# Designed miniproteins, single chains, continued (2): the designs that were tried, part 3

Each design is a single chain, and the fold is of that chain. pLDDT is the mean over its residues in the fold that is shown.

## One batch from the design tools (miniprotein)

Design m4077
Fold by ESMFold2-Fast:
Structure m4077 (fold): chain A 97 residues (1-97)
Amino acid sequence: MSIEEIFEQERESALNGVKALAKEILDLLEEMKKNGLTREQRQRLVNLTIALMLEAAISGDEELLKKARELSQAVDNEDFDTAIEKAKEIIELAEKK
């Protein structure tokens, strides 16, 4: 396996990670809008947004990284409607790759 093949596999793995993390974040945000979140679920949401930004950075996709940062900012600002929108955009963009 070449170094280029390793980097391609890492990028594909990161894109799958972005998609999975964004879906988990979306599920938590929708639960938050419906029922509120526990302290543990809120901490999980923050941890997931950090993981999403790291995976987006590893993927090398600048648009995914930008949207991940916007999602993180929306979560920090408790703007959950914007956070839900950004999570959906990230999922859609990642699925096109």
Scores: mean pLDDT 82

Design m4078
Fold by ESMFold2-Fast:
Structure m4078 (fold): chain A 82 residues (1-82)
Amino acid sequence: MQTSADVVADYLYKNIPIAKKYPKEFLKGIVEKLGGPLGDFSKNPKAVKYGVANIIKEILETEGKGELGDPEVFEAVKKYKP
């Protein structure tokens, strides 16, 4: 919880330019809402960091219109916007 989501949010904030426009807490919230994809990526530690970062980058760049996980999770992420 504390380490994995925080590490991914920190990575996004430092390395993905679009993510710098959002507070780290918001990015962490998106990581946590992607529990389904995160579950699959957690089988591969490297994929957790890189795969989740790419998914969130796509969400931010498409203004939350990407094909990712469950539509209900996506709607929850949209409501999490500052």
Scores: mean pLDDT 60

Design m4079
Fold by ESMFold2-Fast:
Structure m4079 (fold): chain A 90 residues (1-90)
Amino acid sequence: SELAERAREITRDYLLNKLGYSEEEADLFAGMVAAYVRVAEKEDPKIAQEAVELLEKEGPFKAVRYLYSKMTPEQKAEADAEAARLALER
């Protein structure tokens, strides 16, 4: 999805350029955030939109906290599983 791709790019840039993470760590965390946005968007596109807006204004940690507060345990597990699969492909 467009929102998930945008979340990946914003998170990756933030981790690399603001926090000094390695490329591999930045890619891994950005993939996780994108997976969470994608799962949230399927259930409620408004939650995904607000999470991406928080990413832009406040950074990935506030956005992740917001997503965690809005998602069910089942949705979080789905997002974690997707992120893990993407990480293993690399």
Scores: mean pLDDT 83

Design m4080
Fold by ESMFold2-Fast:
Structure m4080 (fold): chain A 68 residues (1-68)
Amino acid sequence: MASSLFASGGIFYAAGDYDAAIDFYREAAKLSDPEGQAQFYEQIGKIYEDQGDFKKAKELYEEAEKLK
């Protein structure tokens, strides 16, 4: 379920395992409605921002805005 994938993503993000966190958030997005997908894209964007990849972060934020 999206809620379980979200929780797992948060745990991996807190542990610094960004690749696993992104994977879980993308899976949660696939199980969610457009508003939920936007929320998960924003969280993935935040992870890219934390990694210094502002181009990918901006792209994810723009995708999130389109879904709201």
Scores: mean pLDDT 77

Design m4081
Fold by ESMFold2-Fast:
Formats: C-alpha cells, sequence, structure tokens
Structure m4081 (fold): chain A 61 residues (1-61)
C-alpha cells in the first residue's frame, strides 16, 4: 500500500541519519518533503519532534 511504502521510506531516512549519512535537519527536511509528495500535511513541530525522537531511540537501541 502507499502508506507501507511511505513508512519504509521514512525508516530508510532515519537509518541514514543514524548512520551519520544525513544530519538531523536534513532527515527532518526529507521526511517532510516525502509526506508532502504523498499529499500528507504534517504540522512542522510535530514532525520535527517525531523524527528527532526516532533518531534518538535508534541510537539508544
Amino acid sequence: SKMEELRKKVEEIIEKAVAGELSEEEAIKQVRELHESYGIKVEEETLRLAVRNEIQRALKE
């Protein structure tokens, strides 16, 4: 489904950020642009906090 594809693409962006291939700000930007490309509007602060928390969680294991 489109939502499963979106979720997997978000996970790939988070993995790249955790690996140091993307900065936190670049990851936030890419996740925002990805949601916009699927026609999904996300409140910017909510998205920023969600992406930051996912990166932090992945780093802690």
Scores: mean pLDDT 83

Design m4082
Fold by ESMFold2-Fast:
Structure m4082 (fold): chain A 91 residues (1-91)
Amino acid sequence: SLREKIEEEAKKKLEEAKEYEKKGNYEKAGEKYIEAAELYEKLGDLEKAAEAYEKAAEAYEKAGNFEKAKEAREKAERLRAAIRGMGGELP
């Protein structure tokens, strides 16, 4: 299904991000974590989206890109707040 294809795409973006982190290319790692987070948001997987935005923020901080790190962190915080408003962790 389209949903399954989007989930596979999100997982591939996470794997690409981890490979860039291993190579020390934190800017590219941040970009791939953002791409994964946006795909998880489209799926309604707010927990995985928040985690990916948190990873993007860490990567951008290591890259010295504090503007993008702040943006990613704010997106993660909003998603974490939304999850808590829904009763915490999704069953």
Scores: mean pLDDT 87

Design m4083
Fold by ESMFold2-Fast:
Structure m4083 (fold): chain A 65 residues (1-65)
Amino acid sequence: AKEKTEEGKRLAAQGKLEEAKKKYEEAIKLDPNYAEAWEGLGDVLKLMGKEEEAKKYYEKAEELK
């Protein structure tokens, strides 16, 4: 989960938002309790203009802390 989350952060920094999203989704599939992956997915969705979806993932990340 951590490795995929780090790949997602790198891709998001490069503006590759769809690829970053996929990496965070893979991280969540491997470990659905990994809060950083949910936060990362929220960040990417916010950058993509999907703020309502981002809120849901941020809430999930907070539940896991």
Scores: mean pLDDT 79

Design m4084
Fold by ESMFold2-Fast:
Structure m4084 (fold): chain A 68 residues (1-68)
Amino acid sequence: SAAEEEARRLAREAAELARRGEVEKAGQLISKAGTLLGDETTARSALELAKRGDAVGLLSGAHDLLRA
């Protein structure tokens, strides 16, 4: 679906941002991807990981979204 394609695009961008240490931006993109997929838990978790500066957690979350 268009939502799944957009979520994958956001997840790829978030992974690159997380690798660069841009945790707040990465968290926002994963949160948006989660919302597009109807997964509010993933969306909220991403924002929490960003607040904690957890780049590894954000990278893992982005990777999970890319795998389906």
Scores: mean pLDDT 84

Design m4085
Fold by ESMFold2-Fast:
Structure m4085 (fold): chain A 58 residues (1-58)
Amino acid sequence: MERRREAREEIRERVRKGPPSREELEELAKKYGLSVSTVSRLVREASAELELEKVKEA
């Protein structure tokens, strides 16, 4: 679970800067030993969670 938690945190940081490119998805997949499909799904989850967090930060 630790590696997945770290992957989710880095993906959140990336998504905060804007939607990640295909190249960025591949880099994250390689870094954390995940498939591009898994990273894409985590990006979608992070995007939804980040929209909720923006309500708190605003």
Scores: mean pLDDT 73

Design m4086
Fold by ESMFold2-Fast:
Structure m4086 (fold): chain A 70 residues (1-70)
Amino acid sequence: MKEKIIEKAVEILKDYLTPEQLEELRKKMASAKTPLEAASIADDFAAENVPPEVAEKVRKELRKILEESL
């Protein structure tokens, strides 16, 4: 499940972040202890680095994966 969250966040953000920012995001998310923590890291990273509408898309898509896996 955590892997699906990481892949989805990267898929959405790859067109908006530099390669260095994407690598940092992947490493931070991979270090998360739970899928929920990984999603929270992605939400915070997106909020700081991309437009609000893109950050909101990340939040909604990751929440959908979390809810479908409960």
Scores: mean pLDDT 82

Design m4087
Fold by ESMFold2-Fast:
Structure m4087 (fold): chain A 61 residues (1-61)
Amino acid sequence: REALLNQGMEAEAEGTKAEKAGDYKTAADKYREASRLFEQAGARRAAARMAERSKEAEDKA
């Protein structure tokens, strides 16, 4: 579970980096990956937050 949380945080960091670079497609993909990883880890709030960020990034792409 801790490994899944760490992987989710890494995907979130990659998503944030892509978003800052204006690469909204990559940001959306990374936020979606983070959401899945957090969901598998049982981190429901983090998963929901990443799903929202993924949707916002897709709407900007």
Scores: mean pLDDT 81

Design m4088
Fold by ESMFold2-Fast:
Structure m4088 (fold): chain A 101 residues (1-101)
Amino acid sequence: MKEKKKEELKKRAEELAEKYKGETIPNVLSATLKPTDLPKDELIRSFIDFIDDPRNPTALNKSATAALFDEEVAELVVEAFRLQGKDQAAAEFEAHLAAQR
């Protein structure tokens, strides 16, 4: 059952990445001095890495960055935390997104 939900979330992420092919987001990652826009589709694909490895902080950070600019990506990240049993992390992430909006 959980595996089917993971595959569903991955499929939704791939569909969103394809939809936003060629789109960029402002680099809002703290402490970078490089004026480089981030490829939105690659950030969304990092969510698939986060589903496969919930302990990967880089994949989570990239997915969270995309979620600041896209409500559908935000929903995917929250669902992933809940699927992992991380209800507190899901609530903290939703609060963080609300504070950034």
Scores: mean pLDDT 72

Design m4089
Fold by ESMFold2-Fast:
Structure m4089 (fold): chain A 78 residues (1-78)
Amino acid sequence: DELVEKGEKARKEGRYEEAAEYYEKAGEEYYKKGDYRKAAEAYQKAIEALEEIGKPEMLPRIIDLSVRHLEAAVKIVL
């Protein structure tokens, strides 16, 4: 997956906000394809990247991504 690979590269280079953008986009694409497990994994990586930034401004986005992660996870169980 191109977007996950770009996210991993950005994360390794310390570009956490850019990494989160790539992971979020990857999660959206997986969710649209019905690959809920990979969508959940991508959203979790986006959350982790934003947590590395450690700024309060990231909290609303972390909350949004956490909801998306839960939505994907529920689809795996059901």
Scores: mean pLDDT 86

Design m4090
Fold by ESMFold2-Fast:
Structure m4090 (fold): chain A 55 residues (1-55)
Amino acid sequence: DRIRRVLEYLVEHPDRDWTLDELAEIAGMSREEFEKAFREAVGVTPEELKARLRA
């Protein structure tokens, strides 16, 4: 499960500044494919999640 691998990475590195491209690489997906799959699994886009963490 590629999206699970990304979520585990985020949990293990909560203070890390990450990019969408870095998460897509961890998932082994293109940026666009990853964004869609992440949204379907998590309910928000990676950018939306990052924005919430900054707010």
Scores: mean pLDDT 75

Design m4091
Fold by ESMFold2-Fast:
Structure m4091 (fold): chain A 55 residues (1-55)
Amino acid sequence: PLSERELELRRRGLEGLKRVARELAEGMERGAELAKNEIASKLLRGGGEGFRSLE
């Protein structure tokens, strides 16, 4: 069995992980938005000629 000291350290690790996970989720949300805009921009750039020919 784990000592009380080890359990306390693991508990602190879990709380720290929860904080990091929350911050990562926020960062990933912003990163995903940037990536989506980048992909959309590239698609419009690459496929835009077809659309412009149709207009």
Scores: mean pLDDT 69

Design m4092
Fold by ESMFold2-Fast:
Structure m4092 (fold): chain A 66 residues (1-66)
Amino acid sequence: MRLRVTFTGDVRRGIGTVLRLIGLPSVEVEPLSADTYLVTFSGSEEEYERLVAELRSDPDVRVEEL
């Protein structure tokens, strides 16, 4: 499963989220620009739903499911 994640506003706020994503098993993160990342997830559906919900709860994060 693939996500496009864009951080809006303060870049420092987005850094914490990026570091969390890099630390997750079954997650690959590819930078597309300074504030936009391609996230590829190969884990469970339950973990994916939790990840998407967490990212969408941040008002400075935009998530697009691919």
Scores: mean pLDDT 74

Design m4093
Fold by ESMFold2-Fast:
Structure m4093 (fold): chain A 67 residues (1-67)
Amino acid sequence: MEEEIEREVKEALILIFLAIGDIDYKKGNYESALESYEKARQLADEYGFTELSELARKKIEEIKKEI
């Protein structure tokens, strides 16, 4: 239970940064969106959430095409 709760909290934090990035991306705030996705990627890599890390990397690549 404890490790499961800890993992859920870490996952929620990553998802929050991804959500902030998505909101900024839709508003055309690419610099702020990139910063949020980079934070999500770092946390996902640190905590071992491979799929979320890959998702954040793809979103970062999409923003780089808009700049």
Scores: mean pLDDT 81

Design m4094
Fold by ESMFold2-Fast:
Structure m4094 (fold): chain A 62 residues (1-62)
Amino acid sequence: MKEEEEKKRKLELEIFSAEGTAKLSEGVSVTLSKKNKDAGEEMKKLAEEQKKKAEELKKKAE
């Protein structure tokens, strides 16, 4: 019982974290692109990866 609640909470936190990181990385990517194209591209890739991770976790959380 308690373990199930904790597991659900942890999954929710992971989804929130991944979504937040994706959003942040996207914003940083735009800013970084101005100064360093390579760094901007890396951040964009990170944002995409985190977004994908959030989607996978969301599917698992159903």
Scores: mean pLDDT 77

Design m4095
Fold by ESMFold2-Fast:
Structure m4095 (fold): chain A 81 residues (1-81)
Amino acid sequence: SVEELRKKFEELRKEAEELLEKAKEEKNEEAIELAEKTIELAEKGLELIDKKANIPPEVLLKLKKEIEELLKKAKEILEKS
């Protein structure tokens, strides 16, 4: 449902915010940039849901996947891989 997607985007935003804090502590510029971009995309997803526009679920699911991939990349960079 759209409500479940909203909850997922809120969770992803929170994870990205926590990751951003860690990236700043480690002074890892690349991880900071990826975490900030991830937060921005999660907020965009939430705005799209809030507009209650006739947005196909597939569009939101694709955005969710993109956000998850960015989080994964930021985590890998912080692991110095």
Scores: mean pLDDT 80

Design m4096
Fold by ESMFold2-Fast:
Structure m4096 (fold): chain A 91 residues (1-91)
Amino acid sequence: SSMERKALEELERLLREAQETTDPQRAVALAEEAVRIVDELMRTSDDREAIRRAAQLALEVAKAALRVATGQLLLQAIGLVLRAIGLELDV
């Protein structure tokens, strides 16, 4: 479906940006957006394989955020990694 393809392309863009940034606030914001996209895709799509791929990409974005996050942002990044793992398990 075009909706699933668009979501996966956006998640791949977010992953690239998260891997390239050294700004912890930007990295966490990218991870929050990635988790939101997967959460929305799980509510609107029946394509289990697309949802699994999206959850895996969101987890990689959250892990990228965790690598640069410090202080209070570190707690947010940990929460996003745990949420992304939960989304992957729900598929």
Scores: mean pLDDT 87

Design m4097
Fold by ESMFold2-Fast:
Structure m4097 (fold): chain A 69 residues (1-69)
Amino acid sequence: MVREAIEEAKRILEEKGLGEAFNEAVLQATKDSTSLEETLDAMAKAAIDFMRKEGLYEEAKRVEEALAA
């Protein structure tokens, strides 16, 4: 589900050399979250943004669909 989609996105971003930047972006995106659900939502949003910047539209769409369900 959302967590699995985030883990998949993380692997793809690590392959692109963006693993550290992704982790930093996640920390910034989740700084205001106080629950696991809020943290996962913020992480997924950060992953979608990074994937779109890299042209990974199919992966970004998959994560968006997981968030919409």
Scores: mean pLDDT 72

Design m4098
Fold by ESMFold2-Fast:
Structure m4098 (fold): chain A 73 residues (1-73)
Amino acid sequence: SLREKLTEALSKHVSKEVAEEVADLAVESLRRGATPEQVALLIGTRLLEKGVSPETANKAVAEALKVIREHLA
C-alpha cells in the first residue's frame, strides 16, 4: 500500500513511530484531494514540529514526494 511504501521511505530518515504518523497524514491528505506538493509541505511542517532538523526533513520530504508521484503515475 502507499502507507507502507511511505513508512519504509520515511523510516530511512526518521524513527518508525514518526514515519508511521507522517505516512498516515500523507495518505489521508491525498484522499481529501491534496496535491503531492501540498502533501510534501505538510510532511515537512510536521517533521519540523517534531524537532527533526531542516536538513533531515528536506531529505525525508524528497523521498516521500518521489513515492507519492510514482504511486500516482
Scores: mean pLDDT 86

Design m4099
Fold by ESMFold2-Fast:
Structure m4099 (fold): chain A 82 residues (1-82)
Amino acid sequence: DPGVEEFEEKLEEGLKLVEESKEVEDEEEAEKLIKEGKKKIEEALELAKKAGPEPLIKKAEEALKKAEEIIKKIEEEKKKKE
């Protein structure tokens, strides 16, 4: 299936970076990892949209939402440390 393999690889890479960001003690390193993960998931979403199957699009959108929630949490905690 054209694009499905590339989609799965990008989504897996992005999700792995998201999980790694949760295990890192350094806030700046965690932020870099989660932002890279988000970009990989965004690339997967773009591939899913080009391939057309709705289940792939939904899967990528759910992953992107989770990544954005983690980014927001990191940014909010950073702002609280004024």
Scores: mean pLDDT 76

Design m4100
Fold by ESMFold2-Fast:
Structure m4100 (fold): chain A 84 residues (1-84)
Amino acid sequence: SEAEELFKKGSKAYEEGKYEEAAKYYEESIALKKSAERLTNLGNAYFKLGKLEEAIKYYEEALALDPDNEAARRNLALVKEKLA
């Protein structure tokens, strides 16, 4: 699907350290199909960019869809600690 292709492009950009490009592809993917995994990866991209408030927002959205998402839960705690 188009959402899956955009998600793969985002993940490739993230692996290459292109966090701004990764965030854009993840956002486009989420606009087509929202999922906890996509939201968590978007949060990860914003965390790498130092956009801590945006990272928190997307991790919280991911946890609203999947409260058991360990990656989102763990990284949300790390971002909040860094902001305190």
Scores: mean pLDDT 90

Design m4101
Fold by ESMFold2-Fast:
Structure m4101 (fold): chain A 78 residues (1-78)
Amino acid sequence: MTEEELEKLEKEAKEVEPYLPEIVEKAKELTKKEGPSPEEILEILEEIKEEEEDPELQKAIEVVIRMMERAREVREAL
């Protein structure tokens, strides 16, 4: 991930912040168990994205997925 890609992702993250409560509630509705793993959350987010008809919310979910994948890579590197 380049510095420019990281800055773009941070800007997109700030723009999607208002959508986070809605994304979290949708993820909770599809979650089958307490304390889902990051991998399970990623699968749920992909499913929500495919079912979502609002292009702005779809884009917000895509940004959240990218942020979570990056966080996973950092955790695995530690």
Scores: mean pLDDT 71

Design m4102
Fold by ESMFold2-Fast:
Structure m4102 (fold): chain A 79 residues (1-79)
Amino acid sequence: ELDRLQEALYHLDLGMKYYKEGKYDEAIKHFERAIELTPEGTDLRARAYRALSKAYEMKGDTEKAEEFRKIAQEEAEKA
């Protein structure tokens, strides 16, 4: 639904704001919420997974960063 998509965009934007401030745990929570609000195979879901990957990379969790990067690519291919 459009309202749910708008809520997902809000969380993606807010997560990016926290990411830019170095608040990676807060950013991750918002990116996870954006993912929950978007259906599989959407550009928004792919973008949220890409952002989640970057946040984990900044925290030094290279394994999770690579995992979410691959998921983002798979979601982008479905869109």
Scores: mean pLDDT 84

Design m4103
Fold by ESMFold2-Fast:
Structure m4103 (fold): chain A 57 residues (1-57)
Amino acid sequence: SEKRREELYEELERLGVLAQIKGLEDLVKKASEAVKNNSGVAELEKVIKEIREALAK
């Protein structure tokens, strides 16, 4: 579970940078807040999904 969270943090950091480059400010804020709040696996996966969906458009 901890290793899974580390993997999700790494992915979230990568996607957060891409979201910032694309000017997706709300999603950058969500990513930052998820990390700051030490969010659980489910919340991290939710934020990652939202960023991926936005970047795919």
Scores: mean pLDDT 80

Design m4104
Fold by ESMFold2-Fast:
Structure m4104 (fold): chain A 87 residues (1-87)
Amino acid sequence: SRSEQLANSARILARQARELARRSKDPEVRERLERAARQLEEAARLAEEGRWEEAARRMEEAAKLTEDVSPPLARAARELARRAREH
């Protein structure tokens, strides 16, 4: 279902954020990436519950946290938020 696809995509992005955090030597960057991962994991849960607007907001928060650290990750999170709102 769309719910499962969006939730799975959010969890994949969360995993990517945690991998980047593990490889980062900057504690501030690591903290931002870990916070982004938590936002994406919460977004996945909200998407599974059909709470699309709340899921999208969490995805946008993850994008803001990662904008300066990983522009590709931020872009992916914003695209995922857009897809959640087009439910």
Scores: mean pLDDT 88

Design m4105
Fold by ESMFold2-Fast:
Structure m4105 (fold): chain A 64 residues (1-64)
Amino acid sequence: SLLPTPEQVRADLLLMLASLYLKQGKVEEARKYFEEAASLLTPEEAERVRKWMDEQIKKVEEEK
């Protein structure tokens, strides 16, 4: 395994937290952590994260 930058480690942890909150149905908390993670990433990575976030939130809303 490679040692990422501190910013990448923090972004990864924020993405994990966001995913856990989504799994618990806490969409607002998840969105906040996704946006914080995106702010620590490159523009292309941030775009991918936001696209994935929108997709996951839509699924949570539509499945219930």
Scores: mean pLDDT 77

Design m4106
Fold by ESMFold2-Fast:
Structure m4106 (fold): chain A 92 residues (1-92)
Amino acid sequence: AEELAEAAGEAARAAARELGFSEEEAEEAERHARELARAAARLGEEDPAVAERLAETLRRDAEVARELGAEKAAELFERAAELARRLAEELR
C-alpha cells in the first residue's frame, strides 16, 4: 500500500513538472495523488476488484501522460499500475 502511494505521488509530481507547473504545484499534486492512492490501496486490500480498477486507472494516467509528452510521468504511472495489479493478484 505505501509503496503504491509513493509511486503514484512521484508520478503526479513528475507530470506537473514536465507539463510546466510550478514546483509548489508539483508538491501539491504529489501530496494529493499519494493520499488518494493510499486510500484506494487500503480499499483494494479488502476488495481485489478495487485494486484492479486502481491498476486500470493508473494505466490510463500513463497513456495520458505520454500523449502530453510527460514521458517520465508515464513510466512512473506504469510502475504504480504494476504495483496495483500485483496487489489484486495477491488477494485472489
Scores: mean pLDDT 82

Design m4107
Fold by ESMFold2-Fast:
Structure m4107 (fold): chain A 91 residues (1-91)
Amino acid sequence: MKPSKEEFEYDLLLALGTIALALDSPSAVKYFEEAIKLRPDDAQAWLGLGKAYYKLGDYEKASEAFRKALSIDPDNEEAQRLLKEVEEKMK
């Protein structure tokens, strides 16, 4: 199969977001937001966005992103755990 330009850009943005997330860089948010613009129904980008906001202390946006990831992939154990953790931080 021919990888589309969009597929390559999406994979690259996920990789850059994941690297930025590992480095605690706020740029992780922008990479995952751009990935979501290409594929809004992919739980991986939403999960990454939630993790990025969680590291920034934006618990409200983190919970919204994790809820969106779970609406796409309800069995994502990492998203379930992180949503519970961020909701506890908001109390």
Scores: mean pLDDT 83

Design m4108
Fold by ESMFold2-Fast:
Order: structure tokens, then C-alpha cells, then sequence
Structure m4108 (fold): chain A 90 residues (1-90)
């Protein structure tokens, strides 16, 4: 459902923010720090896009399509954050 899609997207974005904050705390190099900041800013951007979609008067079909696109982007961002955290914890 659209409601389930929104809830899952919110959960994904929250996880990205948590991982990005952990990376930021563990960062020992400027490169790691900047990558963590980049992940956090991208997550904030997706959260903003989600809030705009939730408030939009777009047709249900178009709204679902855009939410699915945001979910894909959030999933890609989460994987990127997980990969960076694993490398830093080495």
C-alpha cells in the first residue's frame, strides 16, 4: 500500500541518518568525514522530497511512482552508508 511504502521509506531514511552519524563519530580522515556529511545531506534531501510528496495533490498513480523512486534512492543510499561504515570499522 502507499501507506506501507511511506512507512518503509521513513524507516530507511532514519537508518541512513543513524549510520551516517556513527560514521561521522568514527571518522579519522577528512575524506571519511566529508563522505559521512554527504550521506547525511542526501538523506535530508530525500526526507524533504518525501514530505513534499506526502503533501502534494498529485494523482495517486504518479505519487506512488515517485515514492517508489525515492525508496530505490533511499535503499541505494543505505547500502552506500553500510559499505562506508564497514570500511571505517576495519
Amino acid sequence: SMEELIEELERLLEEVRELSRRILELAETLEELLRAIGLLLRAIGLEFDLELLKKSDLPEEEKRRKLEELKREAEELLEEARELLEKIEE
Scores: mean pLDDT 86

Design m4109
Fold by ESMFold2-Fast:
Structure m4109 (fold): chain A 80 residues (1-80)
Amino acid sequence: ALKEAEELLKEAEKKGELSVETAVEIANKALDLAAAGDFEKAKELLERALELAEKAKNEDSAKLLRRSIEELEKLIKELE
């Protein structure tokens, strides 16, 4: 999950663009990491993807990633 998401993010960084489809894949892999207990890695991955989406002005991808971060934060709070 993490390695595949890192590769997707690296390719998007090279293009200077993050499609909604790629954002969905990254978000799903980050949530899988969170489900496995890797909350720090999941949050880092989503925040890096969000920064790229905002820098590229991919508004739909940025909205999706912000929602995924909110879901991750809810999961962390529920497990405390």
Scores: mean pLDDT 80

Design m4110
Fold by ESMFold2-Fast:
Structure m4110 (fold): chain A 79 residues (1-79)
Amino acid sequence: LSEEEREEILKKIDELVEKARKAMENGDFDGVKKYVDELRKLAESLPLTPEQLEAVKKAADNYDVRGVAEIIRQALEEA
């Protein structure tokens, strides 16, 4: 990935995490599910290892938005 593509992805992750946080504060569980699913799809579009993808799926199944985001951020640093 280019440096510009990494910046765009990281910014999108931060935006999705913030939207999920607001949804959680408002009791909007459907919103939380939506943003977790968007983060999962974003991870699936990236050249992650099978182990990183399994970690993303596990975090997403537990609605751990921050966990999903952290796995993706670390994977992008592994270039």
Scores: mean pLDDT 81

Design m4111
Fold by ESMFold2-Fast:
Structure m4111 (fold): chain A 61 residues (1-61)
Amino acid sequence: MAPPPPSLKERQDKRAAFAKSLTEKIEKELRENGPTPENVRRLTQEANDEIAQFEAELAAL
């Protein structure tokens, strides 16, 4: 039997923590590598992939 799914509050708290971590990572990358169109495009793609993976992991719980 699968473990019980996390509560709505637990899921929201995890999403908030993830969003903060992702934002800090993006800010660091922009600070270190500059806000070039190429860098912004790459970071956007990576962020979308990380968000999709995180949501899939939450859905699997």
Scores: mean pLDDT 77

Design m4112
Fold by ESMFold2-Fast:
Structure m4112 (fold): chain A 96 residues (1-96)
Amino acid sequence: SLDELIAEIEKLMPQLPPEAQSLVREIVDLLRELKKIAPKERDGYLETVARYVLNLVKQLVEALKNGADPAEVRRLLTALRSIVDYLKKEVEKLKK
């Protein structure tokens, strides 16, 4: 479920640097907002987005543990920023 995916994302957040924690928190808040305002038929889509975010967070945690190149970390942070921008636009469309 979306709530289970969000809980798993939140469990990993303490392992992220402050910039990434801020982005992930914003994504979680936007996903919760979309769950409240979007039609129930969108629940499967929101779970897909949350699963993608969980995978990005897991990749970022692994990259940081393994001392990956700053460029790899930057690519993952850019992906998270893109998701924030996308979800903000989706909330705005539904709150018309």
Scores: mean pLDDT 84

Design m4113
Fold by ESMFold2-Fast:
Structure m4113 (fold): chain A 94 residues (1-94)
Amino acid sequence: SLEDLKEELVKLVEEIIEIAEKNNKSPESKQLVEEIRKLMEEFKKGKISIEEFKKRFGEKLDQLIKQLPADAAEKVFELAAKINEIIKKMLELE
């Protein structure tokens, strides 16, 4: 269901946040994490579309990945691929 996809999306984004917080505590990384959290809350509240979420999340994620060590960046890329698949399924339902 769309609700199940939204829950899975939130879980994967939270996993990315945990990886980022564990691997980089710089002010820039912390700011990006908080911006991603805010973006998720706006999405959960229906204030932004899934297409807007995809664009804004992708931009923030690209910046965040550049702040991470290679091993952490690879894990985030794998999670991002799963997120992109979920977003594609959500767009097909909406």
Scores: mean pLDDT 84

